Designed miniproteins, single chains. Designs and how they scored, part 40

Each design is a single chain, and the fold is of that chain. pLDDT is the mean over its residues in the fold that is shown.

## One batch from the design tools (miniprotein)

Design m1366
Fold by ESMFold2-Fast:
Structure m1366 (fold): chain A 60 residues (1-60)
Amino acid sequence: SILDEALEELTKIMEDESLTPKEKVEKGLEVLEEYIAKSKDEKEKAYLEMLKKIAEEKLK
């Protein structure tokens, strides 16, 4: 599913030791935006939007 693909990409970003915590959040937000735009399932889209909101709060 699109949600599973998004979570795999987010996991790769979180496991990338070359990235700072801030860079991980920024790249994670880019992935979330991309998969939100690609999602046709309203439930999966809502879940991805929730994750995006959580990630945005971490940048404050």
Scores: mean pLDDT 81

Design m1367
Fold by ESMFold2-Fast:
Structure m1367 (fold): chain A 77 residues (1-77)
Amino acid sequence: AAILAAAERAAALLRKHGWDKTAERVLELAEKAVAGELSDFEKQLYAGILALIGAVYSVVGEKDAAEALYELADLLD
């Protein structure tokens, strides 16, 4: 529930900025995580990738998008 909610928020913000493909990947990743289809290593790897994308958004001033991506990354731990 929390992972999916965070992913939906991140995806909505990504789509607002025209990153529809990335938004779809984020949602698919969250669904796989909830379904137990990701290993612990994969969860950590994807959490790191999401945090990096969030850092880029933070640098360009898109704080809400960065915050949503960081929240999703933390939930994947």
Scores: mean pLDDT 80

Design m1368
Fold by ESMFold2-Fast:
Structure m1368 (fold): chain A 90 residues (1-90)
Amino acid sequence: SAQHEEIKKQIIESTKGLLTELEEQSEEKAKELLTEFLDLIEDSLKKAKASKEEVEEIFNQLKELAEASNLPESVKNYFKSLLDEKLKKF
């Protein structure tokens, strides 16, 4: 739906901004902020009644954004692991 496409766009744009800001943070702080961010994304997607298929598509794009970032590998792996755990809740 148009509403789901807009939410997807907002999540992707917010993730791009966050990943850029996290490049200047410690690994510990980056992991904390990613955890808080994904909790907000989970709540937003559940409120929007996004299907598991739609969430999986969004999360795969977020993983690609993380891989393209300059973040440490430990932070990238943490983010991808959190996305996998969050997907199980849909």
Scores: mean pLDDT 86

Design m1369
Fold by ESMFold2-Fast:
Structure m1369 (fold): chain A 83 residues (1-83)
Amino acid sequence: GFENQSPEDQEKLNKLNERLDEDLKDSLITDPLTGKKFKSVEELFLHNLEYLSGEPVPEDLSTPEGMARLVEMNRAVLERLAA
């Protein structure tokens, strides 16, 4: 049956999401655009961002400077897609 606000159902959904995350850990993720395989969704995202922007992604994303560069690259890609 269809039920709302069941804590058991919420726990089941959380457990399924955790299992999906575990299954995706260390597994290869396939890029639908190129067919390339990556170790993580972040690698896939950064690869596509680099490809679409034509600029190298920052090596260190733990810095505010590196994160600001990613934001600018993403903005530039969105501007190009909107044009």
Scores: mean pLDDT 65

Design m1370
Fold by ESMFold2-Fast:
Structure m1370 (fold): chain A 55 residues (1-55)
Amino acid sequence: DPRLERARAAIRRLLEAPELDEERLGTAVVVLSADYGLSEAELRRFAAELREELA
């Protein structure tokens, strides 16, 4: 699903930013949820999966 791929890419870019904190991630998840039509929970799951992958 190209929307899921784009959403994951957006979350990955956020997680790679040196200034990212939990408040900024939370705000971005709300915005991306509206933009991609995905639940906040699904976007937070992407963030958790990508953080594990990047660790």
Scores: mean pLDDT 76

Design m1371
Fold by ESMFold2-Fast:
Parts: C-alpha cells; structure tokens; sequence
Structure m1371 (fold): chain A 103 residues (1-103)
C-alpha cells in the first residue's frame, strides 16, 4: 500500500543520500555535501507528505536527480561511483515496482 511504499522509499533514499553525502565530505566538498543534503532532506519530506502515488513517484525522482547530478558534477573514484550507481539502481527498481503495483 502507499504507506508501506513510503517507508521503503524513505529507507532506500536515505541510504543513497547518506552514501553520496559521505563521499562528498570525504572528498572535502563540504559546501556541495550541504547542498546535496538539503535537497535530499526536502525530497524525503515530500515522500513523507505524499498523499498520492504520483506525488510519491515525483519525490523519488527528485532523489534520483540529486544523486545523478552529484555523480556527473563531482570527481568520484570508480569504486565510489559504482557504490552510488548500485544504490541508485535499487531506488530506481523500487520506484518501478511502485509504478507497476500502485500506479
């Protein structure tokens, strides 16, 4: 149901967000890490506040966009990039299942 989908998406999105922010902080990119964290926190609040499947999917897509932008604009190592891409893939799979089962 919608509430279970929210809990799962929050869990997966937080994991992805924590990974991206941790990598940025390790790279010394503290201003970028704060900006990414701010955008991720806003997207997580949109997930929590979602009353429709469409709102939930839109919020999930914002998390994807933030992570994808970080990957494209930040000098991640090959290993760090792979870690983020794996977690991004998990989030994309969960969003796909939400669309299929609840949309």
Amino acid sequence: DLEEAKRLLIRVARRLGDTVVSILRRQGLFDRAREVERRLDAALERIRSATTVDELLAAGDEVIDVADEALKTTPFSKEEKLEVEIELGVLQLVLGLVRLLLG
Scores: mean pLDDT 86

Design m1372
Fold by ESMFold2-Fast:
Structure m1372 (fold): chain A 73 residues (1-73)
Amino acid sequence: MQDIALKAADLVQRHGGTRTPNPSLAYEVTKKMLLELGVSEEQANAVAEAVGGGGILPNEEGVRAAADYLKKS
């Protein structure tokens, strides 16, 4: 499960986004977008923690790619 969440976080980061000095904002935005796309709370939390720790505010395309990957995994 952790490996899947890390790969999903990599997908978010590969699609770009804006670097942010606020990891909590990156976490909250990523989690909200993943939940809206039907990702489970457990998976959304794991991906959001990895994205937030990377200091990247995600874009919509990257989050959609990650959500699609998680649903197929």
Scores: mean pLDDT 77

Design m1373
Fold by ESMFold2-Fast:
Structure m1373 (fold): chain A 81 residues (1-81)
Amino acid sequence: SKEELLKRLSEAVEAKDEARIREVIEEAISTFDPALAAALREYLAREDNPGARALATAVALVDPEEGLASLRAELARLAAA
């Protein structure tokens, strides 16, 4: 559930467990948009601030439509850079 994913994400961020943060992010995105998950996996491998990415994913878990739109916009920005 979204609530369980948010709890796991929150705990991982507080513990600064980068492996768990990435796992929860991948699971959440794969659940809502498998195609976006594949694209973001490549970018997340280059991410050096897992906390910021975890927060963005937490937004997607609360409101998938709005959160996914925000994540897609960020992915487009990264692709343009």
Scores: mean pLDDT 60

Design m1374
Fold by ESMFold2-Fast:
Structure m1374 (fold): chain A 99 residues (1-99)
Amino acid sequence: LTCDNLDKFKPEVKQLYELLNKKNVDEAYTLLMNLIDKEIIPTSGIFVILSGFIPVLKAEGIELPPGLKGKLHTIIVYSSRSSENACDLAYILQAVIKK
């Protein structure tokens, strides 16, 4: 399933989705970390992202690194695998962004 309503997404969410679809993992991860550092994604939003993806990653047999940054990087890598996976992250970010 592709994200059919990209125009309804916040600009930062749309940018992240486009980077993931280009498989630009490093820039997508940097953007996610910048949104966290600027408190655009609150700490509670980080928890929502982790809670949404950790069960999926475990079901796919993907081993999770022990650190928060490593887990977030793994989520970015997973989300870059398909437009559907990128869309799932985009919807979570749309819900947790503080604007």
Scores: mean pLDDT 83

Design m1375
Fold by ESMFold2-Fast:
Structure m1375 (fold): chain A 91 residues (1-91)
Amino acid sequence: VIEDIKKAIEYLEKAITALQQGNVDEAIKNLEKAISYLEKAIEKGVTELKPALEHARKALDYAKEGNVKEANLHATQALRIAKEVLKKLEG
């Protein structure tokens, strides 16, 4: 489960970088991968990631609309929550 969360964090960071570069297609791909790993971690019992999943899904929807500002805001919130959950599980 820790590896799923680490992969979600990796793909969220890649999505945020892609959004900052104006590469919306790359951001969408990385957000979809991040969502998949968040869903796997939640299925394995890490229900504290549900708010991160909600923000990642909103980021994906905004990215698909071309709303880079809102996509970046929600991706950043998903990343923050995922990192906080990982720290508690490792600590």
Scores: mean pLDDT 90

Design m1376
Fold by ESMFold2-Fast:
Structure m1376 (fold): chain A 99 residues (1-99)
Amino acid sequence: MKREELLEEVGRLLRELIEHKRSPSTNEEVAKLTLRAAERQEPVTVTSPDGVTSVVNFSLSEEELELLREAYRLVLEGIRAGKEEEGERRAVELYEERS
C-alpha cells in the first residue's frame, strides 16, 4: 500500500472508532481487533452506530503496519489512561508527522 493510501485508511479507522462514541472498553476491543486483522492481513468487519456494516481489507508492508500499530497504540494508551480524546489527537499528530 502507498503511504498516502495507508494514511487515509488509518484515518478512516480512527474516525470510525471516534464516531462509535462507545464505552472506552468497547473502543479498546475494536482497536485491538483491527490491529490483529491488519497484522494477519485478514478482513475486519466494522459496524457503525447506525447499523451500517463495512469491511476493511489490509494489504500492508511491515513499515505500514508499524505506522498503523503506533497510531493505534496511542489511541489504546489514551483509552486506558481515561484520556481518549488526547490519545486520538496524538495518533492524528503522528499521522501528520509521517505524511
Scores: mean pLDDT 59

Design m1377
Fold by ESMFold2-Fast:
Structure m1377 (fold): chain A 102 residues (1-102)
Amino acid sequence: SQLEADLARIRREAAEEIFKDLKPKLSPKQYEVLREVLEMLLAGKSDEEILEFLQKHGFSREQAEEILHEVRHAIGARILGLNDLYQEELDKIVKLLKEAEK
């Protein structure tokens, strides 16, 4: 389906912008966790698979749910061109990923 192909491309472009914007704000380990979460979302992995991945990498269930929620919101905000909301969601993602350094 052309619509499905277009939606997949738009989501990939949003994820690439998140990578670009957050790379200088994250440690290499934090960046790799974010990269894998975004790739799992783009691959259509279930919420439970993504939450299990995050928990394996030292996040609590609650923290993992918050990371997944904010990453989804960042993708949506970027796709919709909601620049202020997008920046707020990026700041939340950075704070949540830094909790792994405790």
Scores: mean pLDDT 86

Design m1378
Fold by ESMFold2-Fast:
Structure m1378 (fold): chain A 78 residues (1-78)
Amino acid sequence: MIDYDVLKEALRKYLSPEAFERALALLDEIIKTEGKLTASSVGMLVLEARRTFSPEEAEAIEKAADEALQKAGIKVKK
């Protein structure tokens, strides 16, 4: 299970306030579809961000996702 607050704080750290609100809205939509926040949900967030956000914003979202996955013990620290 991914901690929602950890992912939210990582997104807030790496994104502008406007981009953060858009990313949070996308994340909430994915959670509504999946019913829970999992590694799969985080992967969906990164994939959709690459389609709908700027390249810089998508990279920031991926960085935030990687940090949240690492803190959940799902991804190896680099």
Scores: mean pLDDT 79

Design m1379
Fold by ESMFold2-Fast:
Structure m1379 (fold): chain A 62 residues (1-62)
Amino acid sequence: MPPYILAAQKLNEAGLAVSFSREALETLEKVRDLSKIDDLVQYAKDNNIRTIEEEDVKKYLG
């Protein structure tokens, strides 16, 4: 499963209508370890994030 699809599924399961920037999507596709994806989802939920940026992906999944 592509990393973006897994991340989008997790965000949808959490009830979040979040988008990704183009740079975030490009960085996410290069991620080799998705074990901290739930931390990224929790960050988006707690901070009312509407767009996940490249920095957010690198912080939790890089």
Scores: mean pLDDT 77

Design m1380
Fold by ESMFold2-Fast:
Structure m1380 (fold): chain A 89 residues (1-89)
Amino acid sequence: SLRERAERLRAEAQKLVEEGEKIFKENPDDPEALEKASELYDKAATLFREAAVLYRQAGDEEGAEKFRDEALHYNALSVRLRKKAEELK
């Protein structure tokens, strides 16, 4: 179902977020680590955006809004970490 597909994309996005958070927390001042965390957050943002579309199509308006917001959040964080990585070079 659309909802089951949305849940799978959400779970994958959450896994990428957890991987990115771990890398960032362990290496907050390493430009290579920040670039890797940025990449993971950007991939997560894409998956959250795709999940939001599927939630909307399944009639889950609350889920659609929540994961659209999550996508925006991790996209912004990805950009910020990439900028910080450049400043540390």
Scores: mean pLDDT 89

Design m1381
Fold by ESMFold2-Fast:
Structure m1381 (fold): chain A 66 residues (1-66)
Amino acid sequence: DELDKEIERLQKRLEELRREKEALKASGDTSQEAVNRLIAIELEIVGVELDIEHLERKRKELEEKE
């Protein structure tokens, strides 16, 4: 319930980050700044994905107790 709401918020953030990544790739900007930004977005995506997996695991553990 509360965990599901948190997961939904993280999923929305993940979608936002994916849109930013797609926009950067579509721009064709090959500058060092654009490359560094792309790497930063990729790292944030990985972090959010790990957070979602952690919360989904917690949710499953709580469901098994009920």
Scores: mean pLDDT 81

Design m1382
Fold by ESMFold2-Fast:
Structure m1382 (fold): chain A 66 residues (1-66)
Amino acid sequence: VGKRVQELIDKTVESLERGDWSSMGRYIVMFSIVTNTPLIKVSQIVAQAVEEGDLEGLRKRLLELA
């Protein structure tokens, strides 16, 4: 996993923890583009992590897409 991908994952989780939906959305879109993963798939992973309250599981699942 590249430094840029790890940074995007960190920023996504941090934004989510702060409830900064605007920044979170931006980082999710950037992650989708950089990893060539469909945005809907990334969004579903994030939504499931929010529902479960599992932010560390979110990091793991996003790393698997990279």
Scores: mean pLDDT 81

Design m1383
Fold by ESMFold2-Fast:
Structure m1383 (fold): chain A 82 residues (1-82)
Amino acid sequence: SPVRRELTLVEASVSVLYMHLWLLSKETKDPRIEELLEEVGRLLEEIQRYEKEGTEEGLRRARELLERAKEIYKEAVELVRS
């Protein structure tokens, strides 16, 4: 299914962002980064639910959550650089 394949790619993309945030959290010990990691973890759980459903609507929602995860990651990088 093209929808399920795309959902898997979205989940994989957010998982990579989660892994990078986890590494930043362990390196910095910054509570602000830990909070952002928890937020991306919640987004990943929502995407995994949509992946189980395998619907076109779920894919649209999952893509919105991926864009949110990218913004959270950008915020975390800016916090580390400041």
Scores: mean pLDDT 90

Design m1384
Fold by ESMFold2-Fast:
Structure m1384 (fold): chain A 84 residues (1-84)
Amino acid sequence: MSKEELEREVLRSFLYMASSVSKITVSNESATVDQLKDAKAQTQSIYDKLIEQARALDDDALVAEIQAARAKEIAAFDKKIESL
């Protein structure tokens, strides 16, 4: 396995972990608006870093996958915040 292939696998693992944590956070009925806003900001920061790492690998498909996940998770936070 090349170093680049290993780095892609690591980024995909982080992407799946970040997506799972975001889904758990959004499903938490006890979360306050302030907690959700803080979690949204942290989620944006994490995904932005993952996008930069994917761009460094010249993997346009992985960049698109991470951007799509970011947009979906942020929309879920916004919908949850609006519901409170």
Scores: mean pLDDT 82

Design m1385
Fold by ESMFold2-Fast:
Structure m1385 (fold): chain A 89 residues (1-89)
Amino acid sequence: MKLYRPGPLLRELLRSAGITEEVVSPDEIWTAIGLYIVDKKLADPEDPTIVDLSGTLLGEIAGMDSVDTRNPQPLWDAILRHMEEVPVP
């Protein structure tokens, strides 16, 4: 499994979800994102597949104003720019 060291903005997002570890897994990152979306009530109530990121820390990390939850790949590609893969032996 790949592990990552978050950059400053992603570290702030993870800390808001209670994740304080220096090195994190993809599962921990997705858990933090999910908690952030729920806590900030960012999902559209009429179309829950659309998440509004405008003016949020997650929007700053992603570089986009909204995401489609049915296609998470663009969000993941954006998050990868805010972290470094840690080699594991």
Scores: mean pLDDT 79

Design m1386
Fold by ESMFold2-Fast:
Formats: C-alpha cells, structure tokens, sequence
Structure m1386 (fold): chain A 79 residues (1-79)
C-alpha cells in the first residue's frame, strides 16, 4: 500500500488562504476584486475537490491556472 492515492480533507483555512493569494496576485496586476467574491470562488474550488467533483490532477491544474493567469481563470466563475 502506497500513500498518495488517498484524498485528504484540506485544512479549514485553505479557502481563505487561496482567496488571500488571489487578491495579492490581482492587486500586483492593478486589478481590484472583493475578498468576499474571491472567498466564494475559493470555497467552491475546495468543495469540488473535497466532494470528488475534481480529481487531484484537475484540482492541481486549476491551482496552476490561477497562479499563471488569475484574471482569466476567475472569469470562468463570473469575476
């Protein structure tokens, strides 16, 4: 048996940390978004991962896309 195939529940502060990261990245690009809106998107991403709607690979691709171009990726969520 190998570790790494079991989906762990992410830390309860993960959505807040993701929202804070996104706000900082957008602010560096001169884009203003409300923390409430960013937190709602972060909560949805974490929820989709924890409920099995996204695989580990799909979750990592979403996070990498948000890091590469947060404005473009957030547009998929209506921001």
Amino acid sequence: PYLGVNRGVLRSDTPKKLAEFLQAQLKAKGVAKKMEDLLAVAQKIVHDYETGRQTVTEFNLTIDALKADPEKELAKYGL
Scores: mean pLDDT 74

Design m1387
Fold by ESMFold2-Fast:
Structure m1387 (fold): chain A 54 residues (1-54)
Amino acid sequence: SVDDFVLAFEEAARNDDEDAFQRIKKELKESDLSAETYVALELIYIGVKEDLKT
């Protein structure tokens, strides 16, 4: 589900785990989710990473 992807991206961002991010991104591209949902999930990853940096 979208919520599962959100949690997975947030966890990858908190751990600074680029390998996990790339795996999740690959799974997301192979899903039936819309392009808008895909972009929103990537922005969540970036936002969490930026918050942790601050």
Scores: mean pLDDT 74

Design m1388
Fold by ESMFold2-Fast:
Structure m1388 (fold): chain A 96 residues (1-96)
Amino acid sequence: SLVEKALELAKKKLEETAKKLGWSEEQKEIMFKAAEESILELANSPDKEKFLQEQRQLLAQFSANSDKLSDEEIARQVGRLAGVSSYLKVLHEAEE
């Protein structure tokens, strides 16, 4: 399924990110959970364009307040971004 392909892609990207940044197993688990949740939310969204606009706004807030975010919050946002981008890539490849 598209969800399964997106989850596999997101997991591979996040494992590479965690290794490159030296992130803990706990941070990696937070990223994986956030990616899975974002993929399922996007897949089940009745308005994917609105979901993407809201996600873009959240990413802008994340960027503006990055110095005030905990490691857990950073891991969640990285996971969500990886999940959304992975689902979009798989969806576009399936559509042509």
Scores: mean pLDDT 80

Design m1389
Fold by ESMFold2-Fast:
Structure m1389 (fold): chain A 70 residues (1-70)
Amino acid sequence: SAMEFLELLRKYALGLAQKIADDIGKKLNASSVDVELVDLTHAVATITTKDGTYKLTIDLRTGTYTLEKV
């Protein structure tokens, strides 16, 4: 059904966002990475490190992201 398809898309979108955020978190030596799906093509993550907290905004269509220290 259309609803089952949308649930599957959300699952894959969140999985892709988590992978991207975890890869960036690893490069930053993060202690925690929290990911939230905004919509099927956009996600945000909060990455906590010894040096501070970063906000990651991800465009899932392009794999492009912006990283901002907060």
Scores: mean pLDDT 86

Design m1390
Fold by ESMFold2-Fast:
Structure m1390 (fold): chain A 90 residues (1-90)
Amino acid sequence: SIEEKLKKLSELHQKVVQLYYQALDPSLSKEERLKLLEEAKKLLAEMKELLEEIIKESTDPEVIEMAEDGLKEVKKLEEEIERLKEEIEE
């Protein structure tokens, strides 16, 4: 159901944010930080798939708008992860 997908999105989003903030810890090794970012990237891919499914399945304009905004947020998080990855690899 759309409700189950929205719940899953919320859970995935919380996990992505948690992984990103963990990867900011300078006391972690470069390898550990990069591993956290790769895990976050995989979860963002799952979020993107769920958001695209919600847009296809929903007839509610407000839900569709929320999902489209979610796709924009996923893109921003992907860009932030890639930036942090480049900084860690420098």
Scores: mean pLDDT 87

Design m1391
Fold by ESMFold2-Fast:
Structure m1391 (fold): chain A 71 residues (1-71)
Amino acid sequence: MNPVTFTADGSAPQDIQDMFNSFSSSNRTDDTVIDNVRKFLQYLGFSQDDIDASIARLRNLLSGKSIARKP
């Protein structure tokens, strides 16, 4: 129910965060980023429901829409 939050705060293994940050920082198409993140979460052993929820949040971020309060 509560999807994965993608933050680089040092609470997860650094190599995993570095890999995800590289995906997020790359000048890629939205579809490429989503596909890479989906495969990454599958690699980590997340459930399909958690992957789907996390991808939905990522799509909102890639669309430039805030998932929190908008000013």
Scores: mean pLDDT 59

Design m1392
Fold by ESMFold2-Fast:
Structure m1392 (fold): chain A 90 residues (1-90)
Amino acid sequence: MLGEAAMEVLKLATEDEVAKEEFKASSPLVREAIEAIERGDYDRARRLAGEAVRREAEREAKRLGLSVDDIVRQAAERARGLAEAMKAAK
């Protein structure tokens, strides 16, 4: 699911200070999601991460004239790929 994939990326980012700060700076929702992960509140983190990706997808869909669902699908695939790449690097 979208929130699960996004949360996995953010969990890996919390193990690197530079990545953590970059993600926190990207949006208030991402900052709250990372803070929820650091507290062990993974249910809240999944919800906030999913919401952040959906809001970005809505902005991008409007800019490109595409559907939100198409952008969300692409974002979920990118997040999954990034999480796998980050896991492989460790």
Scores: mean pLDDT 72

Design m1393
Fold by ESMFold2-Fast:
Structure m1393 (fold): chain A 65 residues (1-65)
Amino acid sequence: SLETDIRIGLALMAASVAGLESRVVQTEEGPELEIVAKTDDQAKKAEEVKKLAEKLGVRVKVVRE
């Protein structure tokens, strides 16, 4: 839906502004945002972005790569 697309877009923008790579994956429960963390500092930033995105109603997973 447009509402869902806007919320995901805002979450993607937040990850981008934080300097984090992210991707949208389709799950059985709908679209989920995966935020990539390569360092411990990136993992801390990713958790902050996750908290913000979850308040926007976006499902988020932090992935270590």
Scores: mean pLDDT 83

Design m1394
Fold by ESMFold2-Fast:
Structure m1394 (fold): chain A 66 residues (1-66)
Amino acid sequence: MKIKVTVKSIGEASELPIKVGEEITLEAEKVGDELSGKIVIGDKTYGVVAKLEGDEITILASKLLK
């Protein structure tokens, strides 16, 4: 699913070139209490694991895929 969320916080294991307070669109699936998905920024795709609280996310980890 595609969700539009605001970044609340970013964990140390994040490779995402984004800032707290930015609004992003994630293509993600809910896995337990977390979201697992991907985001495209420019020409790069990142895998993301995040915790969703309302319309805000805490990014727990992210990894550059391509």
Scores: mean pLDDT 75

Design m1395
Fold by ESMFold2-Fast:
Structure m1395 (fold): chain A 93 residues (1-93)
Amino acid sequence: DISEELVEIAKKTLLEGHKAGKPDEEMIEAAKKAIREKAKELGIEVTEAEIDMMVGRAALELKKTEGIELNEPFAKFFEMIEELDKEYAELLK
C-alpha cells in the first residue's frame, strides 16, 4: 500500500524534528510537506484529510516504538487514528 511509504517518510521527518528540538507545529508542517513531496514523486493524488491521517499514524507509531511524548497539536491526530483503529480492530480481531 502506497500509504505505508508516505507514513514512513512522515515518521522519519517527525523523528528528525523531535531530535532537533523543533516545536510540534513545525514538525507537523514538515511532515505534511514531506508527504506532499513524496506523493508528487510517486505521481499519486492525496487529500488534506489523507495527509492528516498519515501524519497521525506516523506520530502514533513513533509514540509506540520510540516512546516519544507529543504535545497537544498531535492529540487531534491520535484521536482520529484511535477512532479508525477501534473500527478496524473489530474487523480483524
Scores: mean pLDDT 72

Design m1396
Fold by ESMFold2-Fast:
Structure m1396 (fold): chain A 83 residues (1-83)
Amino acid sequence: MDKARQLLEQARRYNLQAQAALDAGNYQEALRYASQGRSLGLEAVRLASEAGDRQLVLEGIGETISSIGLQFDAGHKLGIPPP
């Protein structure tokens, strides 16, 4: 549980950095931060699921969705089509 919460906190921090970069027009940097946030959020969901922590799974899913949205926004600004 502690490791999952640490990963979730790191994912949130990267998503905040991605949003700040996006707001500043640094779209490539925003995409990199959002990609890191997504990876960490998915790992937090995996560990929370293994621990049976339903609330932390939902928080991790929400944070991962935020990362994906930031990736799509930054990618759209860079002319990258969604996969």
Scores: mean pLDDT 86

Design m1397
Fold by ESMFold2-Fast:
Parts: C-alpha cells; sequence; structure tokens
Structure m1397 (fold): chain A 70 residues (1-70)
C-alpha cells in the first residue's frame, strides 16, 4: 500500500542521515527498485501521486546529504 511505501521511505530517510557515501548509493538503489515494484503493482492513481510526492521529498533530502559529504 502507499502508506507502507511512505513509512518504508521514512525509515530509509532516517538511515540516510547517518549513512556513509557508499551506503547512500546502496540506499538509492534499494529505493529505485522498491519504487519500480510499487509502480508496476499499484492501480490507484491517487496512491501513485502520493508515492511520487514522498519520493520527491526523499530525493531532495538525499541530494542535500550527498552535497554536504562531497
Amino acid sequence: SVEEFKEWLKEKKEKAKTATFEELLKLNDEIVLKYIEFYEKEKNPEDIKEADKALEEYSKEIEKIIEEKL
């Protein structure tokens, strides 16, 4: 469900805050794969929009973390 996806992303976001650069790359791969699986199985367009919004928020936070580590 979209709620499970959003909670999963929230947990990954917290993990990203203390992650090494290599761990961040692995987290990014996990998130991309999880999103693809969600998108292929989800039929509700409103839930897809909610997932996209959550992923956009996560991407902005990860970009900031990566820039701070470089």
Scores: mean pLDDT 77

Design m1398
Fold by ESMFold2-Fast:
Structure m1398 (fold): chain A 61 residues (1-61)
Amino acid sequence: SMDDRERALLARVFALLDEYRAGRLSEAELVARIREEADRHGVPAEQRDALIAAVRATLAA
Protein backbone atom coordinates (compact mmCIF):
# COMPACT_ATOMS: atom_id res chain seq x y z
CA SER A 1 0.00 0.00 0.00
CA MET A 2 1.12 3.57 -0.70
CA ASP A 3 1.83 5.79 2.26
CA ASP A 4 0.84 9.51 2.25
CA ARG A 5 4.29 10.63 1.07
CA GLU A 6 4.26 8.21 -1.88
CA ARG A 7 0.70 9.32 -2.76
CA ALA A 8 1.77 13.00 -2.69
CA LEU A 9 4.80 12.20 -4.86
CA LEU A 10 2.61 10.31 -7.36
CA ALA A 11 0.33 13.37 -7.74
CA ARG A 12 3.42 15.52 -8.51
CA VAL A 13 4.66 12.90 -11.00
CA PHE A 14 1.35 13.10 -12.92
CA ALA A 15 1.70 16.92 -13.08
CA LEU A 16 5.30 16.57 -14.31
CA LEU A 17 4.24 14.01 -16.94
CA ASP A 18 1.70 16.56 -18.24
CA GLU A 19 4.54 19.11 -18.55
CA TYR A 20 6.64 16.50 -20.40
CA ARG A 21 3.77 15.66 -22.81
CA ALA A 22 3.29 19.40 -23.46
CA GLY A 23 6.97 19.61 -24.54
CA ARG A 24 7.97 21.84 -21.60
CA LEU A 25 10.32 19.22 -20.02
CA SER A 26 12.82 16.79 -21.53
CA GLU A 27 12.97 13.20 -20.19
CA ALA A 28 16.17 14.09 -18.28
CA GLU A 29 14.45 17.14 -16.72
CA LEU A 30 11.38 15.02 -15.85
CA VAL A 31 13.59 12.45 -14.05
CA ALA A 32 15.53 15.19 -12.22
CA ARG A 33 12.26 16.84 -11.08
CA ILE A 34 10.84 13.49 -9.87
CA ARG A 35 14.05 12.91 -7.86
CA GLU A 36 13.79 16.39 -6.29
CA GLU A 37 10.09 15.93 -5.43
CA ALA A 38 10.80 12.49 -3.88
CA ASP A 39 13.54 14.03 -1.71
CA ARG A 40 11.23 16.97 -0.79
CA HIS A 41 8.49 14.56 0.33
CA GLY A 42 10.92 12.35 2.25
CA VAL A 43 10.32 9.26 0.09
CA PRO A 44 13.07 6.63 0.62
CA ALA A 45 15.68 6.37 -2.17
CA GLU A 46 14.75 2.74 -2.97
CA GLN A 47 11.08 3.67 -3.57
CA ARG A 48 12.12 6.83 -5.50
CA ASP A 49 14.43 4.82 -7.79
CA ALA A 50 11.71 2.17 -8.39
CA LEU A 51 9.25 4.94 -9.40
CA ILE A 52 11.82 6.55 -11.75
CA ALA A 53 12.52 3.14 -13.34
CA ALA A 54 8.75 2.58 -13.86
CA VAL A 55 8.35 6.05 -15.46
CA ARG A 56 11.34 5.47 -17.78
CA ALA A 57 10.00 2.02 -18.79
CA THR A 58 6.58 3.55 -19.59
CA LEU A 59 8.16 6.31 -21.75
CA ALA A 60 10.34 3.72 -23.59
CA ALA A 61 7.29 1.60 -24.54
Scores: mean pLDDT 82

Design m1399
Fold by ESMFold2-Fast:
Structure m1399 (fold): chain A 75 residues (1-75)
Amino acid sequence: MGELQQQIVDNILKAVDAREAGDEEKAKEYIEKTAESIKEYAKARGEELSDEEARELAEKMVNAVLANRQARAAA
């Protein structure tokens, strides 16, 4: 279980780093990997997510981390 959680976190951070570097193609690749891990994590908890739902959650998580980093830089 902890391995999937760590993979999700690692892929989110890599997606954020890629997006900050202006590499949107690489950011999208890590978002897809995050979505895949989220689907596995949900399934392990008895929930089923569609590919679209998992991608939306991955994008939301990446954007939340990015927004947090930007807010901290502005403070």
Scores: mean pLDDT 81

Design m1400
Fold by ESMFold2-Fast:
Structure m1400 (fold): chain A 57 residues (1-57)
Amino acid sequence: EEKKLLKEIFDTLSDRPSLASGLVIEAVGDVVDGKSSMLEALKKALERAKKLKKERE
């Protein structure tokens, strides 16, 4: 569900809320451009958030 994915993205990057916001904005852009559904775009954003968190350690 979109609400849970949004919260998980911000929770994953809780120390970097501007980065979390950027990922969500990109996801919304993909939906507006017809490239993805909101659910798919947010799932992709969450995967990217988790990868970025691992890169930071």
Scores: mean pLDDT 77

Design m1401
Fold by ESMFold2-Fast:
Structure m1401 (fold): chain A 91 residues (1-91)
Amino acid sequence: SEAKKYLEEGKELKKQGNLDEAIEHYKKAYYLLSQQPSSAENDALLAEILVNLGEVYAEQGNLDLAKQAYELALHLFPDNEKAKENLEKVK
């Protein structure tokens, strides 16, 4: 899907240290997936996108935005272990 494409491109940009472009790709991935019908699989993928977005916000020192992203990820998919772990680190 296009949402997965933007997620993977965002991950590569993050690895390269291009944090601002990674954020824009994660936001695009979230937007595209949010237009699809709700499902457990889509909620899990939305949570993964939000975790990656939160990690980039945390790297930039935007801890409040990181916290919001992790909290939303857990609201959509409570079993996301990475979101649980990362949320504890930004409290």
Scores: mean pLDDT 88

